Designed miniproteins, single chains. Designs and how they scored, part 61

Each design is a single chain, and the fold is of that chain. pLDDT is the mean over its residues in the fold that is shown.

## One batch from the design tools (miniprotein)

Design m2118
Fold by ESMFold2-Fast:
Structure m2118 (fold): chain A 74 residues (1-74)
Amino acid sequence: SLRDKALELLEEILPDASPALQSLLRYIMREMEENTTVDDKEFIKGVIELLRSMFPDDPVAQKLVERLEELLEE
């Protein structure tokens, strides 16, 4: 699923992320596991918006956003 692919991308990025970004990513991962009622694409769009708002100048967050946007185009 798109959700499983997004989770894999988050897990891949996690070790390269700052402590603040790691905390947000772990929160997002828990929400993805627990919230099964929201559409996968809408959930991923929300994650992209959150990352852009909280970490606009973080290159690791920017890389993750690009990968998530590419996932939405599939």
Scores: mean pLDDT 82

Design m2119
Fold by ESMFold2-Fast:
Structure m2119 (fold): chain A 90 residues (1-90)
Amino acid sequence: SGLEGALKPIRELAEEAGEYAEKKAKEAGLSEEEAKKVGEEAKKKTYEELSKIVNEESPSDLTMEQLKEIALKIAEEVAEKAIEEAKKKK
């Protein structure tokens, strides 16, 4: 189905979001283990949110650029919150 076809790009965007968030966390001075957890959280949240969007809307009503923008925004939010919390924990 068209919806099923849209899920492959969403998995790819979620992977990219995870990588971006992990890199951002490492650059902010988090440990490799903490940064990996941040990346995994960003990947999961991005996949869940984008999957909801394509399930609730027709895939044809959404552009790849819009999905990518949403994915990056989620990744940035997850990374920023995790970095802030890690700094408070110290």
Scores: mean pLDDT 76

Design m2120
Fold by ESMFold2-Fast:
Order: sequence, then structure tokens, then C-alpha cells
Structure m2120 (fold): chain A 75 residues (1-75)
Amino acid sequence: LSKAEQTRLQTLEFAKEELKRRGVPEEEWEKVLDAVFNELSEEEAEAMLAELRQENPDLSVLKEIVTKRIKELYP
């Protein structure tokens, strides 16, 4: 896997752990993950892509974007 692909997988695993921690039922995860990764604002999508283009992407920045998005969906 490329570094970007590995970082995306780590970010996805983090998102799943956040959903589990918040008590979101597993049957809702696919819908929420789709909203988190495929329904980002243009600004959020650009920020995520900018980090993924780094040779050593900062996973904390990606986790922050994911956390903010989940909080927007589950205020």
C-alpha cells in the first residue's frame, strides 16, 4: 500500500473507534463513514488531501478533521 493509502486506512480505523466510543450502532457506521469521508465540504476535502500529499502525513490533522465531522453529524 502507498503511504497515502496506509494513512487513509489508519484514519478510517480511527473513525470507527470514535463511532464505537460514542455508542453509534454498527449498522449505522457505513452511513456515518460515508458522510465523514464522501460528504466533506470543499475546504475539509482540500485539507485532507493536502495532508495525504505529505511524505509523512500528520495523522493528528486527519483525526481532527474526522472528529469535527463526526461532531457535526452527532452534535
Scores: mean pLDDT 75

Design m2121
Fold by ESMFold2-Fast:
Structure m2121 (fold): chain A 85 residues (1-85)
Amino acid sequence: SMQQDIDTLVTLARNMEYRRKNGQYTGIFENEIKGILRELSTLYSDEELDKIIDEVLKRLKEEGLDEAAERLQDIYDQIKQEQKQ
């Protein structure tokens, strides 16, 4: 469901930020987010996926995780550019 996908992306972005703050490698979580976004792009319309990402970004910003929100937006923008080829 859309709600489960939002919850999954929020959890991964929180884990990515936790590792970044502790000076740990984040690439595993970034690659997992990319994989999930590629899968979701085959299941949802562009408009539905934008809505999912907007809700994830809103939740991250409400939690004060602005860096995680910015990184998630960058990853999503990369995936959208790949899908236009």
Scores: mean pLDDT 85

Design m2122
Fold by ESMFold2-Fast:
Structure m2122 (fold): chain A 135 residues (1-135)
Amino acid sequence: MSIEEVVKEAEKRRREILHKRRFENMTPEEVYDELVELVEFLIKHMSPRIAVQVTLLVLRLALRESTNPEIQKLFEEAIKDLEEARKRGMSPEEIAELVKKYLDKLKEIDPEFAARVAESLYTALLNVLKIEADI
């Protein structure tokens, strides 16, 4: 799949989620489930190094906004594991699994915040891919 095809598919899926959110009264958990699948899809089609770098930026911003000690510890663990994953040269599939693992744990603590973090991450990843497609 070309980067242009990945961007088009991701934009299509994002529009479908927005339509469902508007008309079907999706729960935060349902929104999260749809957005995390798109996050995994985007990560699997990116350079592992770039995917980790973008994810680290989003998680560091989310950590600064959180006042929940359990969420703060979770994000500190996620950041550490992602930095080690980058050093070890993990595959896109392994990085996608690692990101999903931490987002799923966040969903168990705060589903609404997990949906917002997944949306921020999806938006950041898609914007990076759009820039690459324009080049």
Scores: mean pLDDT 85

Design m2123
Fold by ESMFold2-Fast:
Structure m2123 (fold): chain A 101 residues (1-101)
Amino acid sequence: SIEEIIREIRELAEKIEDPLVRHIVLLAAEAIESAENPPEEAAREILEAAREAASTDDPEVRIEAVERIIEAVERIPGVDEIILGMMHLVYGVYKLVESKK
């Protein structure tokens, strides 16, 4: 169920210590909700990537997980363009912060 996937994504976001990564995961949940008929496969990919982002201590693995989240959101037909734009903006800030340690 899409509603169960969204709930689980939001629960995972609460476990993410990094505020930028947490915000990206929360925006991904909003993106799924913004679409009338989000593909369950795309929603599950977002959930799996969010789980990886929440569980990893490796910055490279976390960046890859965040990239997978954004790519999966981009594949959802009818996703809110403002939410997707905010995700790209937050991701840009996250990469800048990580490049400076």
Scores: mean pLDDT 86

Design m2124
Fold by ESMFold2-Fast:
Structure m2124 (fold): chain A 109 residues (1-109)
Amino acid sequence: KKLTILFIAVSINATAAELEGDYDRLAAYYIVMAAIYWLEGDREKAIEYLKKAQEYLEKAGRTDLLNKVKELIDKVRAGTATLDDFIEIVKELGDEVALGYLEELKRLA
């Protein structure tokens, strides 16, 4: 119940970021949505959303973060990912709302 409501809230924020052309913020929200899928045990969807985040990071010119997201995808595939790996990337993007969602996920996990 709580993860579904949180996912809807993040999706609304992602839509707003897309309409504004704010690709940094959009990438951050896609990383949050990937974290929710990962916590639900849907590794395939988590990887799909992380790949979407990479596309938005390229559009934002944030090539510095592409390797970190690639490493996170590799960790998700290997089963070695932690929530802190998602939090680190979102902190570097600087979106306080996206970071707040990940901190709420950490509280729930």
Scores: mean pLDDT 85

Design m2125
Fold by ESMFold2-Fast:
Structure m2125 (fold): chain A 90 residues (1-90)
Amino acid sequence: TAEVIRTVSSIAAGYLRKAGMPDMADEVLKLGLELADKFPNDWSVLEKFTDLASVVVTAGQRYLQTGSPQDLEDLRRAARDLIAAMKELL
């Protein structure tokens, strides 16, 4: 549903912003809003989005706990994958 995409995009963007990636955070928020508007009740879109967004959230939580360069790179990769998938779905 549209509300899940908006909520999860906001959570993922929050982790990216805290990790020092405000540009990626802003892009996730923008694409999340566009995706929610275009596909308000598409289960396949919701499933793909939530799967990738959960990877960003998990990586963000880990990086904020460890501060390690490897965990930051894992977060950046997860965010790039999410953004690429959102763009492909639009």
Scores: mean pLDDT 86

Design m2126
Fold by ESMFold2-Fast:
Structure m2126 (fold): chain A 80 residues (1-80)
Amino acid sequence: SEVLKKLEELLQKMKELKERALKASKEEAPKIAKEAQEIYLEVLRILNEIPNPSEKELQIYEEIKRIAEETTELIDQIRE
């Protein structure tokens, strides 16, 4: 599935972004936060266009959501 492949690519990108967040400076934090938001919104857009998402597609969405939340929390800690 083209959709599944795209979601897997977005998941990998989100994982890489979290790794960047762990090493990020206060100056880098806003850019990482913006990229995380853009990835998350793209995932939501893709899923909203699918009438009946597969179990695998929903599992990848839940993983992306979890990593996005973790990345946001890391960014908030850097901003303190």
Scores: mean pLDDT 84

Design m2127
Fold by ESMFold2-Fast:
Structure m2127 (fold): chain A 82 residues (1-82)
Amino acid sequence: MKRVTVTVRVPPELRRRTAMAISRAVSDVPGVRDVQVTGTGPDTLLVTVLTEPEAVDAVIEAVERAAREAGGEVTDVRVEPA
């Protein structure tokens, strides 16, 4: 298992919509076991994903795509053993 933690900056007015879009996109990735999206500030989301090692790149791509579509951006990505 791998833990992928992604920090996303997004306009405050789009934060809830962006969180839902990220959660949906990541949940569709095969090998994902758990997804948590938490607001850590008015314009900041923390995305934590538990996934199989083979799905790490697909998870990162899914978060980046969903964030970009909402006018936000990924500012940090961490991958750790879980």
Scores: mean pLDDT 85

Design m2128
Fold by ESMFold2-Fast:
Structure m2128 (fold): chain A 111 residues (1-111)
Amino acid sequence: GEEEGRKAEEAAEKAAKTGDGELARQAGEYGARAGKKGDGKAAARGASATAYAADAAAKQGKAEAAREGAEGALEAAKAAIKSGDGKGGAAAGAAAGGASASAMLAGAEPA
C-alpha cells in the first residue's frame, strides 16, 4: 500500500513536469493498487497527485495526457473510498473531475 502510494506520487511529479500521459496513467494505476491492498490513505494521496499532474498537463496543452491522468486519478479515488478513506477519496475524485474538465477545455475528446 504505502510503497504503491509513493510510486504514484513520484510518477505524478514527473508527469506534472513533462506532460507525459503514460506517466500520469501509471501514477493513477499505482494509487489504485494501494487501495486494492487496503491502504485507502495511500490511494487518496496517489489520486490527488495524479489529478494535479493531469491539470498540469492540460495547462501545457497536453489534452490527451490530461484526460489519461484524470481517468487514472478517478480510479485511484474510487479505490481509496472502497478501502475506507471516504473523505480523502472524495476530495481526490473532485480534483480528478476538475482535471477532466481542464482536459476538455484543452481539446481532449470526451470519454
Scores: mean pLDDT 81

Design m2129
Fold by ESMFold2-Fast:
Structure m2129 (fold): chain A 85 residues (1-85)
Amino acid sequence: SKEAKEKLIKFLEELYEKVKDKSEEAAEKLLALIETLKNTDVLSKEGVESIIKGLEDEIEKEKDEVTIEAYEEVIKELKKILESL
């Protein structure tokens, strides 16, 4: 969905503004995710589920607390988007 993609990008941009002064790693990872989404045509239910799983796997390997917290917030928003798809 175009609407779901635009909503997610806006959420990520707002989250980036909150973390950019706390963690360079979190800021860089959120920018990379925003760029990936901007280059994606549409968000499907399967696409959202894939992103959630990828972020959950990354959290298991992550040591930066700010990045972990940011990814948990992204997963929470993605789960809300999934309920609307």
Scores: mean pLDDT 83

Design m2130
Fold by ESMFold2-Fast:
Structure m2130 (fold): chain A 68 residues (1-68)
Amino acid sequence: MEEEELLKRLEELERKRRELARKIAELLDLIGEEIDLEIISRKYNVDLSEEIEKLREEAKELAKKFLE
């Protein structure tokens, strides 16, 4: 009977891991874009502050939805 509980916990952990991996991938994509814009801004001396801030807001909104 204890083995049945362990199997259920493993299945729940695997499901949660897949969901978390998908959510992390989405957040990493947004973070990657933010970093790329910061690098471009510095390298070419262009003001991308608005674009960077927009990506940060999108990442914060996505994180809030994941925590809700």
Scores: mean pLDDT 72

Design m2131
Fold by ESMFold2-Fast:
Structure m2131 (fold): chain A 63 residues (1-63)
Amino acid sequence: VTGEQLHTVLKIGGEAYKKGEPVDAVKAAEAAGVSWEQAARILEQAGGFEIDREKKLAYPPAK
């Protein structure tokens, strides 16, 4: 994963966090050019998101 791909996923996560909405990990992955598992890992490890692997959704961290 490149720095630009990492930035794209985290930007999507940041916008979802502001709205209090889950991120579709597949859509984030398509935007960044990575696998949905890579997008989910980025959101989990760098963004603190909770990953629902069955639904492929990333939930924003609680405030």
Scores: mean pLDDT 79

Design m2132
Fold by ESMFold2-Fast:
Structure m2132 (fold): chain A 91 residues (1-91)
Amino acid sequence: SMKERAAEAKAKYEFLSALLEALSAPGSTLEEALETAYNTAMEKLKDDELAQKYVEKLYEEFRANPSLLVEDPQKLLEELEKAKKEYEKLG
């Protein structure tokens, strides 16, 4: 449904934005960046239960495969841009 697509795009945008910001902080570990991104996205989306569900899924996927964060940081930027455009279109 359009509501599910909007919630997923919103979750990806908030989570990836927070993750990239946390990863840019000097001395931050990968685990600390993931935890910060999760907490930040969940707080921003506290009134959107469906979006929070997608944040949880993203967090677990990155925790299960941390290499996704170090193999190509440009892919994270591309996913963020895509999520932002989708979120802006769907509201």
Scores: mean pLDDT 80

Design m2133
Fold by ESMFold2-Fast:
Structure m2133 (fold): chain A 74 residues (1-74)
Amino acid sequence: SMEEEIQLVLDNEEAAKAILRIVLRGQHQGLSTEEIAAQILAYLEKHFPELLAKISDPKAFARALAEYLLEKLS
């Protein structure tokens, strides 16, 4: 499920810290959810490709993760 995939990625401390930095910077810069999601996806493709390979729909996942974290940070 999407919730299980979010938990899987956030349980990786290095990935979670990097994603949180992307979300916080994007929020501060006034980026859209779609722009933040694209940055998360690009980061995971470059630095955690094996982790991303476990995700069923990487694009939908990145959007859901961005929405989840933005809600918690607002």
Scores: mean pLDDT 88

Design m2134
Fold by ESMFold2-Fast:
Structure m2134 (fold): chain A 70 residues (1-70)
Amino acid sequence: MEEMKEKIEKILREIEEAVENKDWEKFDKLLEELQKILDEIQEKAPKDEAVEILKEVHKEMLKIIQKYNE
């Protein structure tokens, strides 16, 4: 589980960089990678933990988008 959270953190950082650089093609690819990791967590993690991780990821994504949106 810690390894999966590490991968999520890395992808979120790369998403933030893509948004900063206005590289929307890279942003889209990173979102696809993030979704694959979230799908794996839903398969392997207890339901309550998976839902908590999904909510955290959504909150972080909103913060990144809001930070770079005028």
Scores: mean pLDDT 78

Design m2135
Fold by ESMFold2-Fast:
Structure m2135 (fold): chain A 61 residues (1-61)
Amino acid sequence: SPELRELLRTLFDPSLTREQKIEALVKAGVSRETAEKLVEAIENNDQAGVVKLLKEVLSKF
């Protein structure tokens, strides 16, 4: 979906702050707790954590 493409673009955009990425996820219907964990996993290059949390987020699209 176009919404998913824009969300993923935002999530991996290095020019955006952590808070801007979290707010984009929350606006898309993701809980703040899950959004914070996903952004943290991305920043830490935790590929396993990103895959697990991203599957949870994508289940809502």
Scores: mean pLDDT 80

Design m2136
Fold by ESMFold2-Fast:
Structure m2136 (fold): chain A 83 residues (1-83)
Amino acid sequence: SSEFKEEAAEEVVRILSELLPEAFADREALRKAAREVVGTYSDEELELALPYLKFRGEDTSEGAKLAERLQKEIYVRVAELLA
């Protein structure tokens, strides 16, 4: 749902700004990137990914892989917006 995706984007912004404050210093660019990227995922994919967004690298579950992909796509999109 649109409501779920908006909540997911807000959670992603909160988590990534805490984990990588220097990389995501531009909060407007981060919010825009998170909304755009989260919008490309299904609600089911987001439900699997979000619990793993704070934990990285070592877990090979589907949710962990989706979380890593989500973070990388947001990273790339923020870089594009700031170019």
Scores: mean pLDDT 81

Design m2137
Fold by ESMFold2-Fast:
Structure m2137 (fold): chain A 73 residues (1-73)
Amino acid sequence: SNVERLQELGVDEAQARALLARFGGDVAEAALLYVLSTVPLSQEEVDELLALRREDPEKLLERIREIIEQHRA
């Protein structure tokens, strides 16, 4: 489910449901807002994620996961 896909990124179930409701079930948009609001990203990381959102949205979720893991380490 889309909730489970957000939970794989470390989003709790209640927050995942709220984000999906906000974006009409769009997992990539929900995940992008989550990472932009919860992780202290550099401008370069923000620019990379916004480029992936436009050019390769299928890679956006995997890149978000990598960035979250890097910032938690």
Scores: mean pLDDT 81

Design m2138
Fold by ESMFold2-Fast:
Structure m2138 (fold): chain A 55 residues (1-55)
Amino acid sequence: SKERIKLRIGLYQMVIDSSKFVKPGLSPEDQKREDEVIKRLEKERERLEREYKEL
């Protein structure tokens, strides 16, 4: 289970990095939406990181 959580953290990080990579090329409105998505993904990653540390 700890190994699976680590893999999920990595997958969230990849998606976050991808979103950050495309963000500068977007309109201001789409950049704001992308920021909301990034914040949501970062919260889920932080939840998984807490679970990983508690194992």
Scores: mean pLDDT 84

Design m2139
Fold by ESMFold2-Fast:
Structure m2139 (fold): chain A 67 residues (1-67)
Amino acid sequence: MSIVDLMQQAVAQHKNQVTLSPEQQAEINALLAQLKQNQDNPLKQSIIGASLLGLMTEAELENRRKK
């Protein structure tokens, strides 16, 4: 399974648990697109993947804070 496939699956699962703003959705989609463009560069994939996970974690923390 590619890193792109794993990240797409993780984003889909995250969306079921966390409400994302349109801005957050656009940013996540942009990072997924960058990940696809850098499939042959593992270092860049790691950096982009970390950024994507950071955004998802931030959205999750924001949802928890709203409670």
Scores: mean pLDDT 73

Design m2140
Fold by ESMFold2-Fast:
Structure m2140 (fold): chain A 78 residues (1-78)
Amino acid sequence: MEVTITNPKTGEKFTFKVESPEDERAVTALERLLESGVFEYKDGKFIDKETGKVYDSLEEALKAAREYLDKRIEEIKS
């Protein structure tokens, strides 16, 4: 299945091939990071504005977004 999200800052659309519920959660996490301004898309790359890390593919950006979400959930767990 393919899922398309829109970058709320620039209006760019990104289409991801989703083959599992884990992939779908990663896409949702990336969309939220773009919406919050933590991630931005520029010159074909995703940039983590909080850390300065750059991800040069959609797949790497999804992986980073998923790991970012998992880390934040773990930090919030009280």
Scores: mean pLDDT 74

Design m2141
Fold by ESMFold2-Fast:
Structure m2141 (fold): chain A 69 residues (1-69)
Amino acid sequence: SLEEKVQELATRVAEAIAAGDRDAAMKEVIRFMKEHPEVLSVSVEVRADEVRVTVKTANGTIEATAPLP
C-alpha cells in the first residue's frame, strides 16, 4: 500500500540522516515522488529523536515516523 511505502521512505530517510548524508536523504524523496505520480508533495521534518515524513495526495495526507539514534 502507499502507507507502507511512506513508512519505508521514512526509514530510509532516517538511515541517511543518521549517516550524515543529507544528499542521500533528498535523493530518496525525489525517487519516491518520481515513482508515485499521485503524490503532490513530500515534507521531511528532522527532530531530535525521529524523522517525520508527510506525504500529501489528492485523497488526503499520510504521515510516517522513523526513530533516530
Scores: mean pLDDT 85

Design m2142
Fold by ESMFold2-Fast:
Structure m2142 (fold): chain A 90 residues (1-90)
Amino acid sequence: SAEFDKKIIEEVKKLEAEVQKLIQEFVASKPTPEQWEKANKLIEELEPKIVEQLKKIFDPSASNEEKEEALEKYKELVEELKKRLREIME
């Protein structure tokens, strides 16, 4: 339904905004070369997995159940990214 798709899109946008804010905070902290290397390795590890889930969420042929499962996995990956990036910043 249109309401279901809107809710999924709003949740994704909210999570994207949280990640973008944290990345801006990371850059503003003037990270060391070692912190940049760790952040780049983290992105290289998680970005392909995140992109895979986003493709499933925005697949027009996917069922609502498949979209919800992909959103759950996306949330888990975003939370891992946020946690591990915060650990790099400390």
Scores: mean pLDDT 88

Design m2143
Fold by ESMFold2-Fast:
Structure m2143 (fold): chain A 77 residues (1-77)
Amino acid sequence: GSWLSAEEVAKNIDEIIEELKKLHPFLQAQTLIDLARRLYEAGHFETALKLYEEALKIFPHNKRIQELLEEVRKALA
């Protein structure tokens, strides 16, 4: 379930990232991307950027993750 608000996710992001590291790499990246989109839509751009950076660490050559990260950076700047 998605019981955490975007604000609560942003507040607890470091703990959430550590919990996600227990998942398989594919599920970690997918969950990070899904959370990042939700946070971006809620206006938490800095936290969304952090989640895309964590996803890119898992799949550093994934062009789609690179594009999403770059789009968030441009929107934040």
Scores: mean pLDDT 80

Design m2144
Fold by ESMFold2-Fast:
Structure m2144 (fold): chain A 111 residues (1-111)
Amino acid sequence: SEAEKYRELALELLAQLDRDEVIAIAREAGMSDETIARFEAMGLEVLYEKAVQHLVANKRASELQRKAWLLLVLAEAIEKKIPQEELDEAFQQLLENGSVTQEEIEEVLKL
């Protein structure tokens, strides 16, 4: 239920995109047409999650996309029962790489 809550909040931040808009964002993120087709076959939500991941890693994500990615990382940590120490390390790596800000991490953790 907690993981579902974080995924739902992430989708609210990323909401209102149709298939063509998701594919356009994935191309903007630098994903190849082959990679896009592979993830689309797994589901449009999977493609969107991967596109946002690439945008965050490449420092091209919007504030809403960065916050959505942090929420998706929280959801996955709960689903996979990842220890708090490993989650803290993942967030620290995103911060050190300049992929997210300290304020964005703090805002997401207060939800």
Scores: mean pLDDT 82

Design m2145
Fold by ESMFold2-Fast:
Structure m2145 (fold): chain A 97 residues (1-97)
Amino acid sequence: MEEIKQVLLEALGEVFKETYGVDLSKLSKEEQELLLEQFLMALAAREQGIPASPLSVEMLDRILERIRKTLGEEGVEEVRRLARELFERLLEEEKKL
């Protein structure tokens, strides 16, 4: 789990540096975790056909491709699982409110 999050953060950092010239390693841990959560929500929404993120489909694909090169298809499936778990947790919380 922690290994997947670290690789995901590195992949996200590379894509943001290439696209926006932003170095994510300069962000606080809180800001990095928020950005990871936003990415996971964007991925989950994409899988459900819902446009719910400022992240483009192209950026999501580039991040997943970097994860695939580092951890293989198993790593990509773990990231998709984390995204789905987060999405389902938020939906259950909304239903209880």
Scores: mean pLDDT 73

Design m2146
Fold by ESMFold2-Fast:
Structure m2146 (fold): chain A 76 residues (1-76)
Amino acid sequence: MTPEQQEFLEKVKEIEEELGPKLYEAIKNGDKEKAKEIFEEMKERMKEISSTISDEKLKEQVEEMLKEEEEVLESL
C-alpha cells in the first residue's frame, strides 16, 4: 500500500465514522430528506479527496461506493 493510498483510506474512514452512523439513523427513521442531505455531504467530501489521487483503481472504488449508497437511498 502506497502512502497516498493509506492517507486516502484514512480520510474515507473519517468521513464514514462521522457521517455513516448519521446516514443510517436517518434511513432507519425514514427521514429521506435528512438521509439525502447527509449523502450529498459525503459525496462532496469524497469527490474532493478523489480529485487529489492519481490511482485510477481507487477512484473507481470510491465511485462504486457512492453508487451503492445512492441506490440504497433511491430504494427508500
Scores: mean pLDDT 74

Design m2147
Fold by ESMFold2-Fast:
Structure m2147 (fold): chain A 121 residues (1-121)
Amino acid sequence: MQKAIDAAKLAAQTAIDGITDLTTQATEAVKAGDGARAKALLDEARNLAIGTMAYLASFGQETGPEVLEAAREQIRQILDTFTSQLTAVAETAKAVGDDDVAAHARAAQASLQQAAQEIMA
């Protein structure tokens, strides 16, 4: 059991680190005026987040109830962290006048929330 819970935590932390790197690069792309790169990086971060949440839910379902609850906790951590980072990217984009990237970040938040609801149902 503990090894499975530790594996779920490691997978979530690895995803959070990757999402953080991608959103940091997206913020720098926004500041540099490269909206196309910023949107591509946000799409990569979204795909990493959704893929990891789906993996964690599946892993929990296959392993047992205690691991499933640990996986759901890790899914919530990914969701909360990435939502905060998407909000920060959207605010940075607004500050530099890039409404297109700001709208893209908010669309990514909506997509992330929908995916999380479906995965945790």
Scores: mean pLDDT 89

Design m2148
Fold by ESMFold2-Fast:
Structure m2148 (fold): chain A 119 residues (1-119)
Amino acid sequence: LDPSILQEAVNYLKSKLKESSLTVPTLQSIASEVVEKFPQLAEQIQQESKGKNLLLEAEVHLGLASLIHATGAKKELAYQQLLKALLLLTIGREQGLISEVTFSTLLEHAVEVAKLLLS
């Protein structure tokens, strides 16, 4: 994948998060928009996750976003991790690999991570 596509997707996510009330339905909508606008990125994330547990991968990326923020490291990297988690959750739900209850619970965690990154 061209690094410029990842950067464009991160910039889109950041813009949407700043203009929106941070709720589960809003993050779900933003994640769906990213999948639609950046299909090559969604396909790459899906390929990288082939044979892996999508739920575990999403949890790892949410945890990494929080840790990157806590260390004061490059904020851009934290947004990249949040983006990857949102894409994995959306793909996993669409494929029936993640239950609605689990999806909602992890999106609640993603909302808290997004609030942290915007603070």
Scores: mean pLDDT 85

Design m2149
Fold by ESMFold2-Fast:
Structure m2149 (fold): chain A 89 residues (1-89)
Amino acid sequence: MVEEFEKYLEELLEKSKTASDEEVKRMVRSLYGLALHASKQLSPEEAKKVLELAIEVLEELREMHKDNPEIVELVEEVIKELKRLKEEI
């Protein structure tokens, strides 16, 4: 699962390089949903790893799209929520 999730994240980052701003926002929301779902279904150790990987990818997305304040704000909000979830585990 974690290895498959890592591959998904790698493909998402590559795809984001050519994606429209609206597609990037959709990707961020989808990633949040998947990470939230995984955190409720997985063991605490696996959930923590998934959340950590999702946060790392979101930080990379923020850097790649730093010139778009709407994307930056959305990413920062999601990172904050995922960090909160990680602390609860």
Scores: mean pLDDT 82

Design m2150
Fold by ESMFold2-Fast:
Structure m2150 (fold): chain A 68 residues (1-68)
Amino acid sequence: GALLDELTKILEEEKDPEKGARKVIEVLRSQGLSKDEAIAILQEVVERTKNETARHAALIAALELLRE
């Protein structure tokens, strides 16, 4: 859906994976998603992206959410 495409674009355009992770966490929080829903979307990004930096950023974001 639109959110998955938006998050993938943010992560693929941001060259710093830690900054990419922070940006997508802010987007996911602004959408009012639960932790489980946010992690599920990040797993979809990891599976679909061919960009290694984006994959790394999505994994950082998922790990940060799991700590909360």
Scores: mean pLDDT 84

Design m2151
Fold by ESMFold2-Fast:
Structure m2151 (fold): chain A 97 residues (1-97)
Amino acid sequence: SLDKNIEEGFQRLIDSIEKLKEEEDDEKYKKELDKIIEELKKAVENKDYDTAIYQYAYALEFKKAHAEGLPYEEAVKKAKEEAEKKVAKVKEELAKA
């Protein structure tokens, strides 16, 4: 079914974030990734796919900000802003298709 395919798709995204968490040495960043995983799982269970996509984008941008050497608080702020922009852009592109 469509729902099953969507859930399996999101499980693959969750697995990718769990792998990013395993590669993380900073306890604060690791804890934030854990929080993102839990929020993503909750969103998928509630069929809130917009929030699920946002949490995935946030995880990727957060890891990117950390790799660029940003302090934790700045990484959180930048990652949230960039994730919101990416989700908005994807929605805009889908609306035009």
Scores: mean pLDDT 82

